# Designed miniproteins, single chains, part 81

Each design is a single chain, and the fold is of that chain. pLDDT is the mean over its residues in the fold that is shown.

## One batch from the design tools (miniprotein)

Design m2812
Fold by ESMFold2-Fast:
Structure m2812 (fold): chain A 64 residues (1-64)
Amino acid sequence: GEKDIEGARKAAEEGDGVGAAVAAAEASQNGDLKAGMEGIRYAELGGASPAAIESARRAVEKYG
């Protein structure tokens, strides 16, 4: 939802790319694929590791 997207964006602005990736995975698990996909973008902007981004992408694939 909107709250998940905002949480991921805020984490990325604070340099917490891993937190943004976790928020993306949780959103996808809750059926909010839009928030999951946006959260992955914020994770990349926040400097998340390739492994964290891959985990978030797998969550979108699994729950999409």
Scores: mean pLDDT 74

Design m2813
Fold by ESMFold2-Fast:
Structure m2813 (fold): chain A 61 residues (1-61)
Amino acid sequence: SEADYAPRLENALKNEDVAAVRDLLAKLHVTLLDTDEIEDLIKNASADIKNLFARAGYVLP
């Protein structure tokens, strides 16, 4: 669910867990992402994580 998606993704982003981010994006609908906290975490993430979101079709601010 979206509620489970957000906290799990936030933890993966905070830990720079590229593999976990990749797995979550592959299993969940990218269109469900819509929180300021996740947006800020992506903005400050490594290039590897930012590239995963870009490849998944996410348009980052």
Scores: mean pLDDT 72

Design m2814
Fold by ESMFold2-Fast:
Structure m2814 (fold): chain A 73 residues (1-73)
Amino acid sequence: SMDDMMIRTGEDLYNTGKELYTRSTENFNAGTTLRARDPSATDRANTLFTQGTTDRDTGTTLTTTADSIFSSV
């Protein structure tokens, strides 16, 4: 049914969003560690922080979209 397909879509979006949250945390930790060990690696650390922010924001969008789908079925 359409509801079954929507539930599966929501689960896939939720799981992808959670994976992006995990990757975001890893990128923030990597950037923080890099800056602590080598303060001159500012550009490299900023790239990791930017990627972490993008992954977090995308993860939030996907999990929020999944919640909206689950609420509609």
Scores: mean pLDDT 89

Design m2815
Fold by ESMFold2-Fast:
Structure m2815 (fold): chain A 79 residues (1-79)
Amino acid sequence: MGRGEAEKTGADGSRFYAEAVDGELIRSVGNDPVVNDIARLASRRAEELGRPVEGEFETTDNGVRYRVRVRAEPLPPPP
């Protein structure tokens, strides 16, 4: 199993967030499709690698600067 989360924060105060387990969304704030997809992909990637992954990058949309942060980790198999 893998768990991933992604967050996108704007210089204008906007915030988007998503969590996923094994590619399935379990939580979304602001329902941003990019953040949702990143969380899903990161959760599967952590499962495939069997180790934590993280990343951070900046993007700009309509003159607003956004910071995107991604973190994922493998979870133990259910009992």
Scores: mean pLDDT 80

Design m2816
Fold by ESMFold2-Fast:
Structure m2816 (fold): chain A 120 residues (1-120)
Amino acid sequence: DEKIERIREAVRRGDEEEAKRLIAELAGVEVSFIEQLAEASVSGVAPTERIARELEELRAVEERLRPLAEEVRELKRRNPEISVEEAVELLRERVREEVERLLREGRVSRLTAILAIVRA
């Protein structure tokens, strides 16, 4: 994804503010939300460096979550009675379950989990 590559480039340059802005745009949230998450997640490494690592995890998570989105689309296609709002809630619930499982296994960070849920 071009946006993910731009985020990685901003992180490599040390442009933390641009990296946060691009991440906020990608996730569809306010920059202040990303700032709060970056500050809360500090573990002796630069917040943007940690976010860059988490973007690699996000790609793996997105690949795992794609079948869930396809299942919900197919379910709605076979059952026209299911509203768009109901389908969105089903997808959100399934994404949350899978992300919670990955968090429990220590395979993703909290930021990656939040971004995956927000993008669903």
Scores: mean pLDDT 64

Design m2817
Fold by ESMFold2-Fast:
Structure m2817 (fold): chain A 73 residues (1-73)
Amino acid sequence: MTFEVNVFYDPSAGKWTVVLTERDDQGRVLDTEYVRTDDKEKALELQEKVKKLVDEGKPDEARELVRKAKEEE
């Protein structure tokens, strides 16, 4: 099982997207959580926090953090 945290800018929407992707041992996507924001600094800070939780072996907390951020946009 692998977790990936990515940030990219969508120029069509003018928004920054933070994505947390979960993959199985075969590389197949199991789950994807994302949030969009117009604030680059907020997106980068969220990526850092989510990545820290993933690196600490707390993927459920990382997923919840992204979901909460999405609800607060």
Scores: mean pLDDT 79

Design m2818
Fold by ESMFold2-Fast:
Structure m2818 (fold): chain A 71 residues (1-71)
Amino acid sequence: SLSEQIDEAVAKVGELYEAALNKSKEEAEKAKKEFEEFKATMSPEVQAYADGALEAAKLTLSKEQQEIVNS
């Protein structure tokens, strides 16, 4: 369902967020790959939601942590 896809998008964003908090580039690269692979199989609506959720999460991170997510 759409709700299940949204929940999975939130979970993937959470994995990236935790990697950024830990300042782990390796964890962030893995989480980012999984996030992009998830998005590639989803509808445009779920992709837009996932992108928005990630952008919102980034606003709560320090500059150094944001650089880990963006690398």
Scores: mean pLDDT 82

Design m2819
Fold by ESMFold2-Fast:
Structure m2819 (fold): chain A 79 residues (1-79)
Amino acid sequence: MEAALKQALSLPNVFEAAAALMKLAGVNTKTSTEEESAAALSDLILKAPNQDLANQAADLLVKAKFLTQEQADNAVKAF
């Protein structure tokens, strides 16, 4: 998990990094709704191995428009 999260976050394009995080969260981009995707990404943040990686994933997903700032903040607070 930690190595995979670090690799995804190191990608230079925010959309490529977000896509890698969606894959780690188990999101199927063809069948998942926006609500299902947001829930899976929030769960990924909650299950991050440390708070620094949780914060980095949350910030990137907000930048890529996959999570709202409120959704990201709630996931990090629940960590």
Scores: mean pLDDT 76

Design m2820
Fold by ESMFold2-Fast:
Structure m2820 (fold): chain A 70 residues (1-70)
Amino acid sequence: MSELQKLTQEFVELYEENLRLADELNDVEGQQRIQELSRQGWEKVRAKDIEGLKRVIEELKELNEELKKK
């Protein structure tokens, strides 16, 4: 599996977990942030921008930790 494929899978898994958490919390602002990060992440996947995709993944990880604190 390529690095891009591994990062894309990590991105999708984080996106899905964050959506589930934000939905359970009824966090509309969180849902909007997740949708924006999803859009950015897919743009990076399409462009094959490994470093850009890593940055989106880090932002999703930070959001995941914030959602878990609520």
Scores: mean pLDDT 83

Design m2821
Fold by ESMFold2-Fast:
Structure m2821 (fold): chain A 60 residues (1-60)
Amino acid sequence: SAAEREAQRKKMIDVYEKQLELLKKKLEELQSAGADPREIAFIEKAIKNVEEMIKKLKEG
């Protein structure tokens, strides 16, 4: 049913939003520590990918 699909979508969004929070926290830790710019860039790309997935789930 449409309600079941909507409930599954909301659960997926919740999972990705939690992953996004963890990635943002990791980015702050890396920036504060003066970490390798390549590691920082990798996490920034991961954040963008997760944000795009959330957007697609909300728009689909």
Scores: mean pLDDT 85

Design m2822
Fold by ESMFold2-Fast:
Structure m2822 (fold): chain A 98 residues (1-98)
Amino acid sequence: GLEDMAEAQAKKRGIPLSLIEDIIQLTEKAGRPGARNYIYLTILMAPKDTSKEEILIRIGLEAFAFGVPVEEIIEVFRKYNVPESVIKELEKRMEELA
C-alpha cells in the first residue's frame, strides 16, 4: 500500500520512520483527515535526486500547511537530531509561506 511504499523510500533515504510517524500524529491532531496519505505522497513524489534534508524540509512544510504549530514541528526535528541548518532553512521557508 501507500504506507509500505513511503516507508521503503524513507528508509532508503535514511529518514527515521519514527520521525515521519511523529509528524503524521501532529498533522492528524491538527484535525486534517487524510494528512497521513499526503505526508506519504510528499516522500514518494520527491524527485530521484532530492536530498534527505530537502525531503525533511518538505515534510515539515506539509505539516505547517496542515496547521501544525511551528514550535511542535521544530521540537520533533530536534528530538531526531536534524541539523540546525536544516531547521533554520525550514523556518525561513515557513515564513515565506505565511
Scores: mean pLDDT 85

Design m2823
Fold by ESMFold2-Fast:
Structure m2823 (fold): chain A 68 residues (1-68)
Amino acid sequence: MESVLSPEQIKAGVEGYAIQLGREAGLSDEVIEELQRRGVEAADEVGYDLDKSLELTEEFVREAAERQ
């Protein structure tokens, strides 16, 4: 069975995760949009590794929440 996600699927996953965590942290829609962009850029930098991309997205959300 195919276990490899496309870059587009990884980007969608990162964007969705940023929205979910950002809303749970009480971040504004503007900050969430910025985190989605940062998460996608980080995913590209790590070669679309799903686990690393999601971990980096989680870190970005935590940092943004701490600065509120």
Scores: mean pLDDT 80

Design m2824
Fold by ESMFold2-Fast:
Structure m2824 (fold): chain A 91 residues (1-91)
Amino acid sequence: MDATEKFNKLVEELKKDGEGFLARVRAQAEAGDGPEAAAELERQARLYEKYTEALEILNEEEGDKYKEVIETLREIARAIREIVAAQQAAA
């Protein structure tokens, strides 16, 4: 299997896992999780942002093949950061 094919599969996995993670994070935020959860969420958001940057570079080579996944991962990272910011503002 090619490195690019492996990467594409990993990216699709990240999208799926990210969507599930975000759903769980929203449920936990609604339940009133503490500030330690916020710190962990910030680390996760940073990781997704870093993957998005790497994917943008590869996307230029692949002619927009990863455009939709990039947008989804970026939205997940943004949503996580918004949840963290809302929790911090409420404190």
Scores: mean pLDDT 74

Design m2825
Fold by ESMFold2-Fast:
Structure m2825 (fold): chain A 61 residues (1-61)
Amino acid sequence: SPSPLEQAIGRLLEAQDETNRTIDQMDRDGVPPEERSARLQELVGRVDAALAEFRAASERS
């Protein structure tokens, strides 16, 4: 089974990849600024959560 640190790294990379894909998709679709702002806030929240989990896992390792 993957270690807690390996799992946290995986989730952080997934959150970063999802953020990049979502930004690229919004650019392609011409999403208006107000909708982009709301979506970016959600993505920042997910990355922040993944970073907190990575930090906690690193401290335990």
Scores: mean pLDDT 82

Design m2826
Fold by ESMFold2-Fast:
Structure m2826 (fold): chain A 99 residues (1-99)
Amino acid sequence: DREKEEALRILDALEASPYAYIAAYPPDLSVYPNVLKVVEEPISLSTIRERLERGEIKSVEEFLELLERMIENYLRLAPEGSAAVEAAERLRELVERLS
């Protein structure tokens, strides 16, 4: 499936980037219970990879929508002016360049 291969290519590049650290794995909700007060569903790069591997993402368009939702979630969670905001913005720029 060409769309799955393209999505995996983009995902691999994002995971290899220096900005992946903010989004590599989902937050521990027992440590950070307020995450669910800010975002409807926590999404990480690992969450997106699992969904791709299960065949739950059917197109590059759906994949890019999940990446945008992930980045938006981290922008909402990160303190204003923090390094995490900068990293989320860099991930958005990288997605735009790769798509």
Scores: mean pLDDT 75

Design m2827
Fold by ESMFold2-Fast:
Structure m2827 (fold): chain A 85 residues (1-85)
Amino acid sequence: ETEFKELLKKLKELIAELVIAQERGDEEEVKKLAEKIHEVVAQIIDLLEKEKVDSDEKREEYKKLLEEAVEEGKREGEARVEAER
């Protein structure tokens, strides 16, 4: 569970950085970030399999947290772009 939350935080930050790199037109950075995102998603899938999450409540919570992390990452990236920093 703790590892899952850490992976969600990493995913959110990587997605935010991806949005920033896309706005800058940094194609090389976009590719690197996309690869890292793919690796983090693979780790999340592996963790869910190892946790043997068979509880309906836990599976629903994990799916919701994963979807929210992706959405929050996009919002954070957009906010950082808007801040013009």
Scores: mean pLDDT 77

Design m2828
Fold by ESMFold2-Fast:
Structure m2828 (fold): chain A 76 residues (1-76)
Amino acid sequence: RPPTEEELAEAERLAEEILADPSLLSLYTGSLTPESQRYLMEHLTREALIRAYLAMRRARRERGSSLELVEVPLPA
């Protein structure tokens, strides 16, 4: 389902915070697959960070507290 306005606003806020301080990236990427973590490290953009946050929020909502790593949808 599409993200709510609240989820999108939170994603944008976190993206701006990480872009201002990239050291925060490691605090949020631990639940992502190694491939997704590598993508974010190589292409640190606001759009990629928003995508990663929304993917993690969706996984949390659908899987609860699952220990499975989350894959971020990569642009084609």
Scores: mean pLDDT 69

Design m2829
Fold by ESMFold2-Fast:
Structure m2829 (fold): chain A 94 residues (1-94)
Amino acid sequence: MEEEIEKLKNRAYFAAAVARAAIESGQLDLAVDFLEIALKNVERLLELGDYETAKKIADELIDVARYAVKKGAPGAQEILDRAEKLKEEAEKNL
């Protein structure tokens, strides 16, 4: 369990960092792809009951997704909406 959580956490943070760098370089499709990877890892953390980590990473994804929306990335609004819902779900269980 703990090893799986650490792996998911590291993957989610890595994907979020890549997404942010992609937005900054104008690679908006790549940014959305990596945000989707990060989001799936947060969904899995939530399923495993790590609500504190899921909330923290969802906060990071909300910030990155808002930046992507501001830059006009296709599909970024759907990512933002999903990240906000995951944060709310995590908060309900804290």
Scores: mean pLDDT 86

Design m2830
Fold by ESMFold2-Fast:
Structure m2830 (fold): chain A 69 residues (1-69)
Amino acid sequence: LRDLVVEYVAKLLGESPEEAIEEVGRDNLYRSAAAALLALKRGGVELSPELEAGLEAVLAEFGEPLRPT
């Protein structure tokens, strides 16, 4: 679930998930991915059930991101 969120963001950036994790750290990458998906959801974009579950899993572990509201 969390890995799916990371892979989605890495593909948008044109990087591999491994490269993105190594550069920013897995924790920070998960938070950034969750923040981006949360912003899209709040903006009215419907997320797939898999992305929704991945987002909830990251938020449950790291807490809700405040900044991309």
Scores: mean pLDDT 64

Design m2831
Fold by ESMFold2-Fast:
Structure m2831 (fold): chain A 81 residues (1-81)
Amino acid sequence: VAEVFEETAKRLEELGDLETAKEAREAAKALEELEKKEPLSEEEKRQARATALGALAQAHLAAGDEETAARLFAEAQRVAA
């Protein structure tokens, strides 16, 4: 799960959204610490993945790629359900 936020941060940096990328990296570190304490539930993993997809969608929207953003938002909603 933390790896999803780490990958999202890398892609956000490639898109030029350095602030959101920094927040994604902080979220990845927090999740890694939680996973060391106890494994995340499947529901928590789904919610974290949906959040990462939403952040990536926002970055694509900001970059002008509305089609990719819409697809990622739809996937985030599907994963969260």
Scores: mean pLDDT 72

Design m2832
Fold by ESMFold2-Fast:
Structure m2832 (fold): chain A 87 residues (1-87)
Amino acid sequence: MEERARELEELARRKAEEEGLDPELLAEAARAAAELASLAPSLTDEQLEALRPIAEEAEERAAAARSEEERLRVELRAAREAIELLR
């Protein structure tokens, strides 16, 4: 996972340069996404159901976001909440 996390950080920085976004914000979002992805294959149906309200709230907040940066912050917060729930 360490190598994959680094690859995602590099991809996030390239995307930030292309779109004029904060590369640190994208790197943090990429790390959280990688951590969730590593947990996903082992999730039970009950754990997936528990994640539903977090995902729904994140989608609503992301739709209301006024910038791509705000959207990334919403996604990062949701990913961190999901990771805490799954522990």
Scores: mean pLDDT 74

Design m2833
Fold by ESMFold2-Fast:
Structure m2833 (fold): chain A 112 residues (1-112)
Amino acid sequence: HMSPEEALRRLQERFGRVLSEALAAIDAAKTPEEFRAALDRFRKGVREVIDELRRIAPYLSPEDLRRLVRVMKEAVDLLADYAIEKFPELSDYVRAVRDEVLAELDRLEAQA
């Protein structure tokens, strides 16, 4: 129904919002519980973006798909590093979330 270009633009905007909200929530977290809640919301939001991207991937150029996946991987790594710095005692949990998301992005990149 929506054009692939419009769908891609909306996904990029949605990913940006997910990332911004996650960074704000991590920064505001005062307890390990609030921090885990922020990461769980991030994980859910990113999975929803990845699922939408997977649905439109056949309609995107391989170049556009690879470029977007690369940007998303870089953003996930940067957020994970920031999160570990904020709560180093939860670093194993952050790395598990990062590795899970990166594995899903790797599967999308393999389709490009």
Scores: mean pLDDT 84

Design m2834
Fold by ESMFold2-Fast:
Structure m2834 (fold): chain A 63 residues (1-63)
Amino acid sequence: SDPEAVRRAARAALDRIDAIPNPTREQIARVIRDAADAAGASPSAVSRAMRELELERARQLLS
């Protein structure tokens, strides 16, 4: 898979989840699957990229 497509899908998934006021586990899983399908990637690849983006954001907030 294209790493940039996976990273874009991860950003889109995070933005979508943030837009849901109290997301259920099932809603989160569906958003990740939909983003992965759109990017031609696996849900696990998108989930990993989401974790990487969250760690990057946390580091920036602590700087």
Scores: mean pLDDT 84

Design m2835
Fold by ESMFold2-Fast:
Structure m2835 (fold): chain A 74 residues (1-74)
Amino acid sequence: MLSELTEQERMAMLIGEAALLKVKENGSLDVEKVEEQIEKELKELRENPPPPAEIGPSGKKALEEAKKILEEAK
């Protein structure tokens, strides 16, 4: 599950999920196609993970904002 991923991978997944929820609310994009694309990208990241990188303050803020969007959508 998410706990087994690197922080960078978890951040990307949460941002993607938040973006999907926003798109679903706006109805401007095909949510199912975007969801499939994110799943494909996450699979590639699991098979070929990028090297670990330090998450700066901007990265932490992006992760917090993504979590806030997900919580508000529930």
Scores: mean pLDDT 60

Design m2836
Fold by ESMFold2-Fast:
Structure m2836 (fold): chain A 81 residues (1-81)
Amino acid sequence: MSEEQQRRTLSLLKALLRHAVRERVSPEGLRNLAKLILEQSKSLSEEQREELIAFMESLLPDFSPEVQAIVRETIEQIRAL
């Protein structure tokens, strides 16, 4: 994947996460989004994964407690890549 494609992917993942907050996504909806995020994260650089993790952590307070648990699990899965 090119650097430009990686930057575009990161921007799209951030946009999807912001949309999930605005729409008050269900736990099931976030589990589906988390699978997509994890799959796409494998194509990102280490620095871009760190940026994505920091962004997800910044959004944590805006999610419901059930959704926060899924987001934290997803962050740990990305860190394990």
Scores: mean pLDDT 86

Design m2837
Fold by ESMFold2-Fast:
Structure m2837 (fold): chain A 82 residues (1-82)
Amino acid sequence: MEEREEIIRRLEEKLKELGLEELEKIIEEIRKKAEERIDEGGKETMEELTLEALERVLGDREEAERALRAMREAARREQAEA
């Protein structure tokens, strides 16, 4: 509903403010940590690392959690559309 759309819009605005270059750097750092921790922590660690990346972009953990939920729902819908 509207809440998910607002979260996605905020994420897009923050990504534009941050710049794609900085975003790519954050994603690369998270990927490196995920690769090391996947051997030890598995899927749970990947979710935590994604949350930390979103927290860096948005600045708030609660907004990061909501953004993570919104992104997962969007990904599920993209697969359903195919």
Scores: mean pLDDT 67

Design m2838
Fold by ESMFold2-Fast:
Structure m2838 (fold): chain A 78 residues (1-78)
Amino acid sequence: SAANEAARRQMDLLRSYLEDDDGLERIMRSIGEKKGLSEEQIEELVKQLLATKDMEERLSLLKELSDEIREIFDTIQD
């Protein structure tokens, strides 16, 4: 479906951001701002993601923190 194709493209883009420290920080700040987290809370989450070396574990952490990212995973699995 078009929705599944769009979700796969969003997932590929997300993976690309997570391979780069600047991209990882950008995604985490976006999620944190939407959740109303403080700068200090966002910095701690960025630190946790940078310590996580496995891509699938990074994606799992983002899925737990972001409803929008969870929806991408759910759409791909359908």
Scores: mean pLDDT 79

Design m2839
Fold by ESMFold2-Fast:
Structure m2839 (fold): chain A 90 residues (1-90)
Amino acid sequence: SLEELRKQLEELRKSIENDKTAEELYVKFKKDNPELAKRVEELSKKIAEMAPESLKPQIERAGKRLLANYAKDPEKAKEQLDKIEEFVKK
């Protein structure tokens, strides 16, 4: 549901409130883990295609924060990724 998607996007935004910190962690993690970065980027693109136009910027920012969270808390980030993948496959 759109309500569930919005909740997930807001939780990811709150996980790293500082945009500069999120971008720096995203760039570093992407270099070290290109396969995982590609997986998250492909999921973000697929979700953006299914979502309203108004949510596309939030989805992009959430994808970067999800990858950044792997640098800070891999276990929690993995749980978030798995849940999002289940949402997309349904």
Scores: mean pLDDT 76

Design m2840
Fold by ESMFold2-Fast:
Structure m2840 (fold): chain A 92 residues (1-92)
Amino acid sequence: SAAKMAEIRKLLEEINKKYNLNLTPNQITNILFLLSSGISKELLEDLEVEPHIKKILTTIPKDDPLGKEFLKFLVESSTSQELQEKLKKWSE
């Protein structure tokens, strides 16, 4: 939904600012598109966002609520258990 997309965009913008990740508006938009479409290996490769998602998950301390919320959206949007486990490992 548009409301959920706006919520996730705000979360990504807050993370980007707090941790100085230097994500571009286009990279944030591509991550949002990925989350709205369902995370598949093919779409990760096509949008070239895997390095940016990994940077987010490896940079944010595991106890930060912002990182926990982002990981939740990633896991809920992932199309396979293998992708869910990969994302969780990057957050450690």
Scores: mean pLDDT 83

Design m2841
Fold by ESMFold2-Fast:
Structure m2841 (fold): chain A 90 residues (1-90)
Amino acid sequence: SAAERAAEAVRAGDPFRAAKILIDLIEQGRYDEALEAIDAVRKSALETGNLDGAIVALRIAQEHAESLGRDEVVEYLRKAIEDLEAEKKK
């Protein structure tokens, strides 16, 4: 699945590949799959400790979602970023 590929990109230390997967889903209007992939990116970041890479990927996807006016996806990305930023402060 796209979620599994996005999670694997985070595990591999490839934030730009994770961002591309999210952007492709958003551009195709596959919003439910985009939300699942965002959750997979967040979970993978927490499991691997690759918080900075995941935050970069999510912020790139957020800028793209904002440019397209996809408010629900923007809000979901914002929450995922906040969760990972909070984890960095531990």
Scores: mean pLDDT 88

Design m2842
Fold by ESMFold2-Fast:
Structure m2842 (fold): chain A 92 residues (1-92)
Amino acid sequence: MTVEEIKKLLEEGVEKILAADPSLTRKEALAMVVYAALLLAGISEEEATDIAQRVYKSGDIEEAARILKEHGVTIEDLKKAMELVVKVVTGE
């Protein structure tokens, strides 16, 4: 799993989330995906919250991709996180 693969999936996930809820910003959508992916990878709520807040402030998708790779997030975790965020923002 490369940083480029994670970045591409994050970009696709952010676009899907924004299509589901256009009132969200790209920074909000990115932070939501990062938070959900970290939780699915077994990272604590406290640590996942701190990381998601940092990603929200920067809006840097490259940095987000590196952080997810460093924390052992799999492509499967990331895909599940994106689907969960879409369900949350659509009220499903």
Scores: mean pLDDT 85

Design m2843
Fold by ESMFold2-Fast:
Structure m2843 (fold): chain A 67 residues (1-67)
Amino acid sequence: IDEEEIREALELMRQAVLKSSAHKSPIYEEALELIREGRLEEAEELAKADPDKVNSETLLSMIEKKK
């Protein structure tokens, strides 16, 4: 029981680290390159596929500014 609670806490900590911008998803990096090239439709598809909602919203915001 205590061991299970520790495992859950570690998993939440890992997710928090990922969301704290310590790691950028490979989808995020690829979408940025597509935005730079003006391939906004392809970048939008990648942004929608990104499981990180914060990254997805950031990418979509950048795409909207380029439209």
Scores: mean pLDDT 70

Design m2844
Fold by ESMFold2-Fast:
Structure m2844 (fold): chain A 72 residues (1-72)
Amino acid sequence: MYRVTLTFKEPLSEETARRAAEAVAELTGAVDYEVIDERTIELVFPTEEQAQLAKDFFKTAGALASYTIEKV
């Protein structure tokens, strides 16, 4: 599996972070998601291609300060 950690430029409320994580998880086929803090969410995917798609979604929107993708 692949873990994607997304760090946002601006802090999000817990509610906004949860909705964003849930929506992207559903859109990209994540098997799990977690809100780590006000700037950071994690998503877990079965494939690297899905992990890249999730990262690109936020990167294209200009919201992303940094990201990591790790095989787990």
Scores: mean pLDDT 81

Design m2845
Fold by ESMFold2-Fast:
Structure m2845 (fold): chain A 86 residues (1-86)
Amino acid sequence: EELRKKGIELLKQGKYEEAAKYFLEDAVRYARQGKVDEAVESLRLAGIAYGEAGKFNKGVALQLLAVGNEIERDPELVRETAERAL
């Protein structure tokens, strides 16, 4: 909750790279708790933030979004994807 809230506040301030890191930490925490839907939402937000920041190439941002949109929504896949992006 607090990590996502801070990430959203940073996103509103245009601090995209910092926002993405908060969203990735949030995704890892929810994935480790088995709360896959929340983890997926945070992963999507991280992908959007990195896309805006231009820190990574478009491929990385798209991978984060693609995993977030997958039907299976595997918690381990979400966690691994978020940790690899951190």
Scores: mean pLDDT 74

Design m2846
Fold by ESMFold2-Fast:
Structure m2846 (fold): chain A 94 residues (1-94)
Amino acid sequence: SLVERLREARKKNAPEEEINRLVAALVAAAPLGDDVSEELALAALEAVLAAIDLALDPDNEAARARLEAARARVEALADPEVLERTDELVERAR
């Protein structure tokens, strides 16, 4: 339901504040961990947003590149558990 609301908000070009609130709610529903750096959290959120953009337009090479870059950043900054949680959020965004 949160992923569906976020996808609809992106499709309708909703205000950035609304999109950010929905993304924050999605991360809160599937927390990355008790002590996650701001940099890691932003990388995970970027992966989710890129996955939504790619789901709305599968031919969007820019969104695909953003998803790959964001996931690589999470992998570089985080242990495997945080990467798995990021992958779960990305899958739910599709």
Scores: mean pLDDT 73

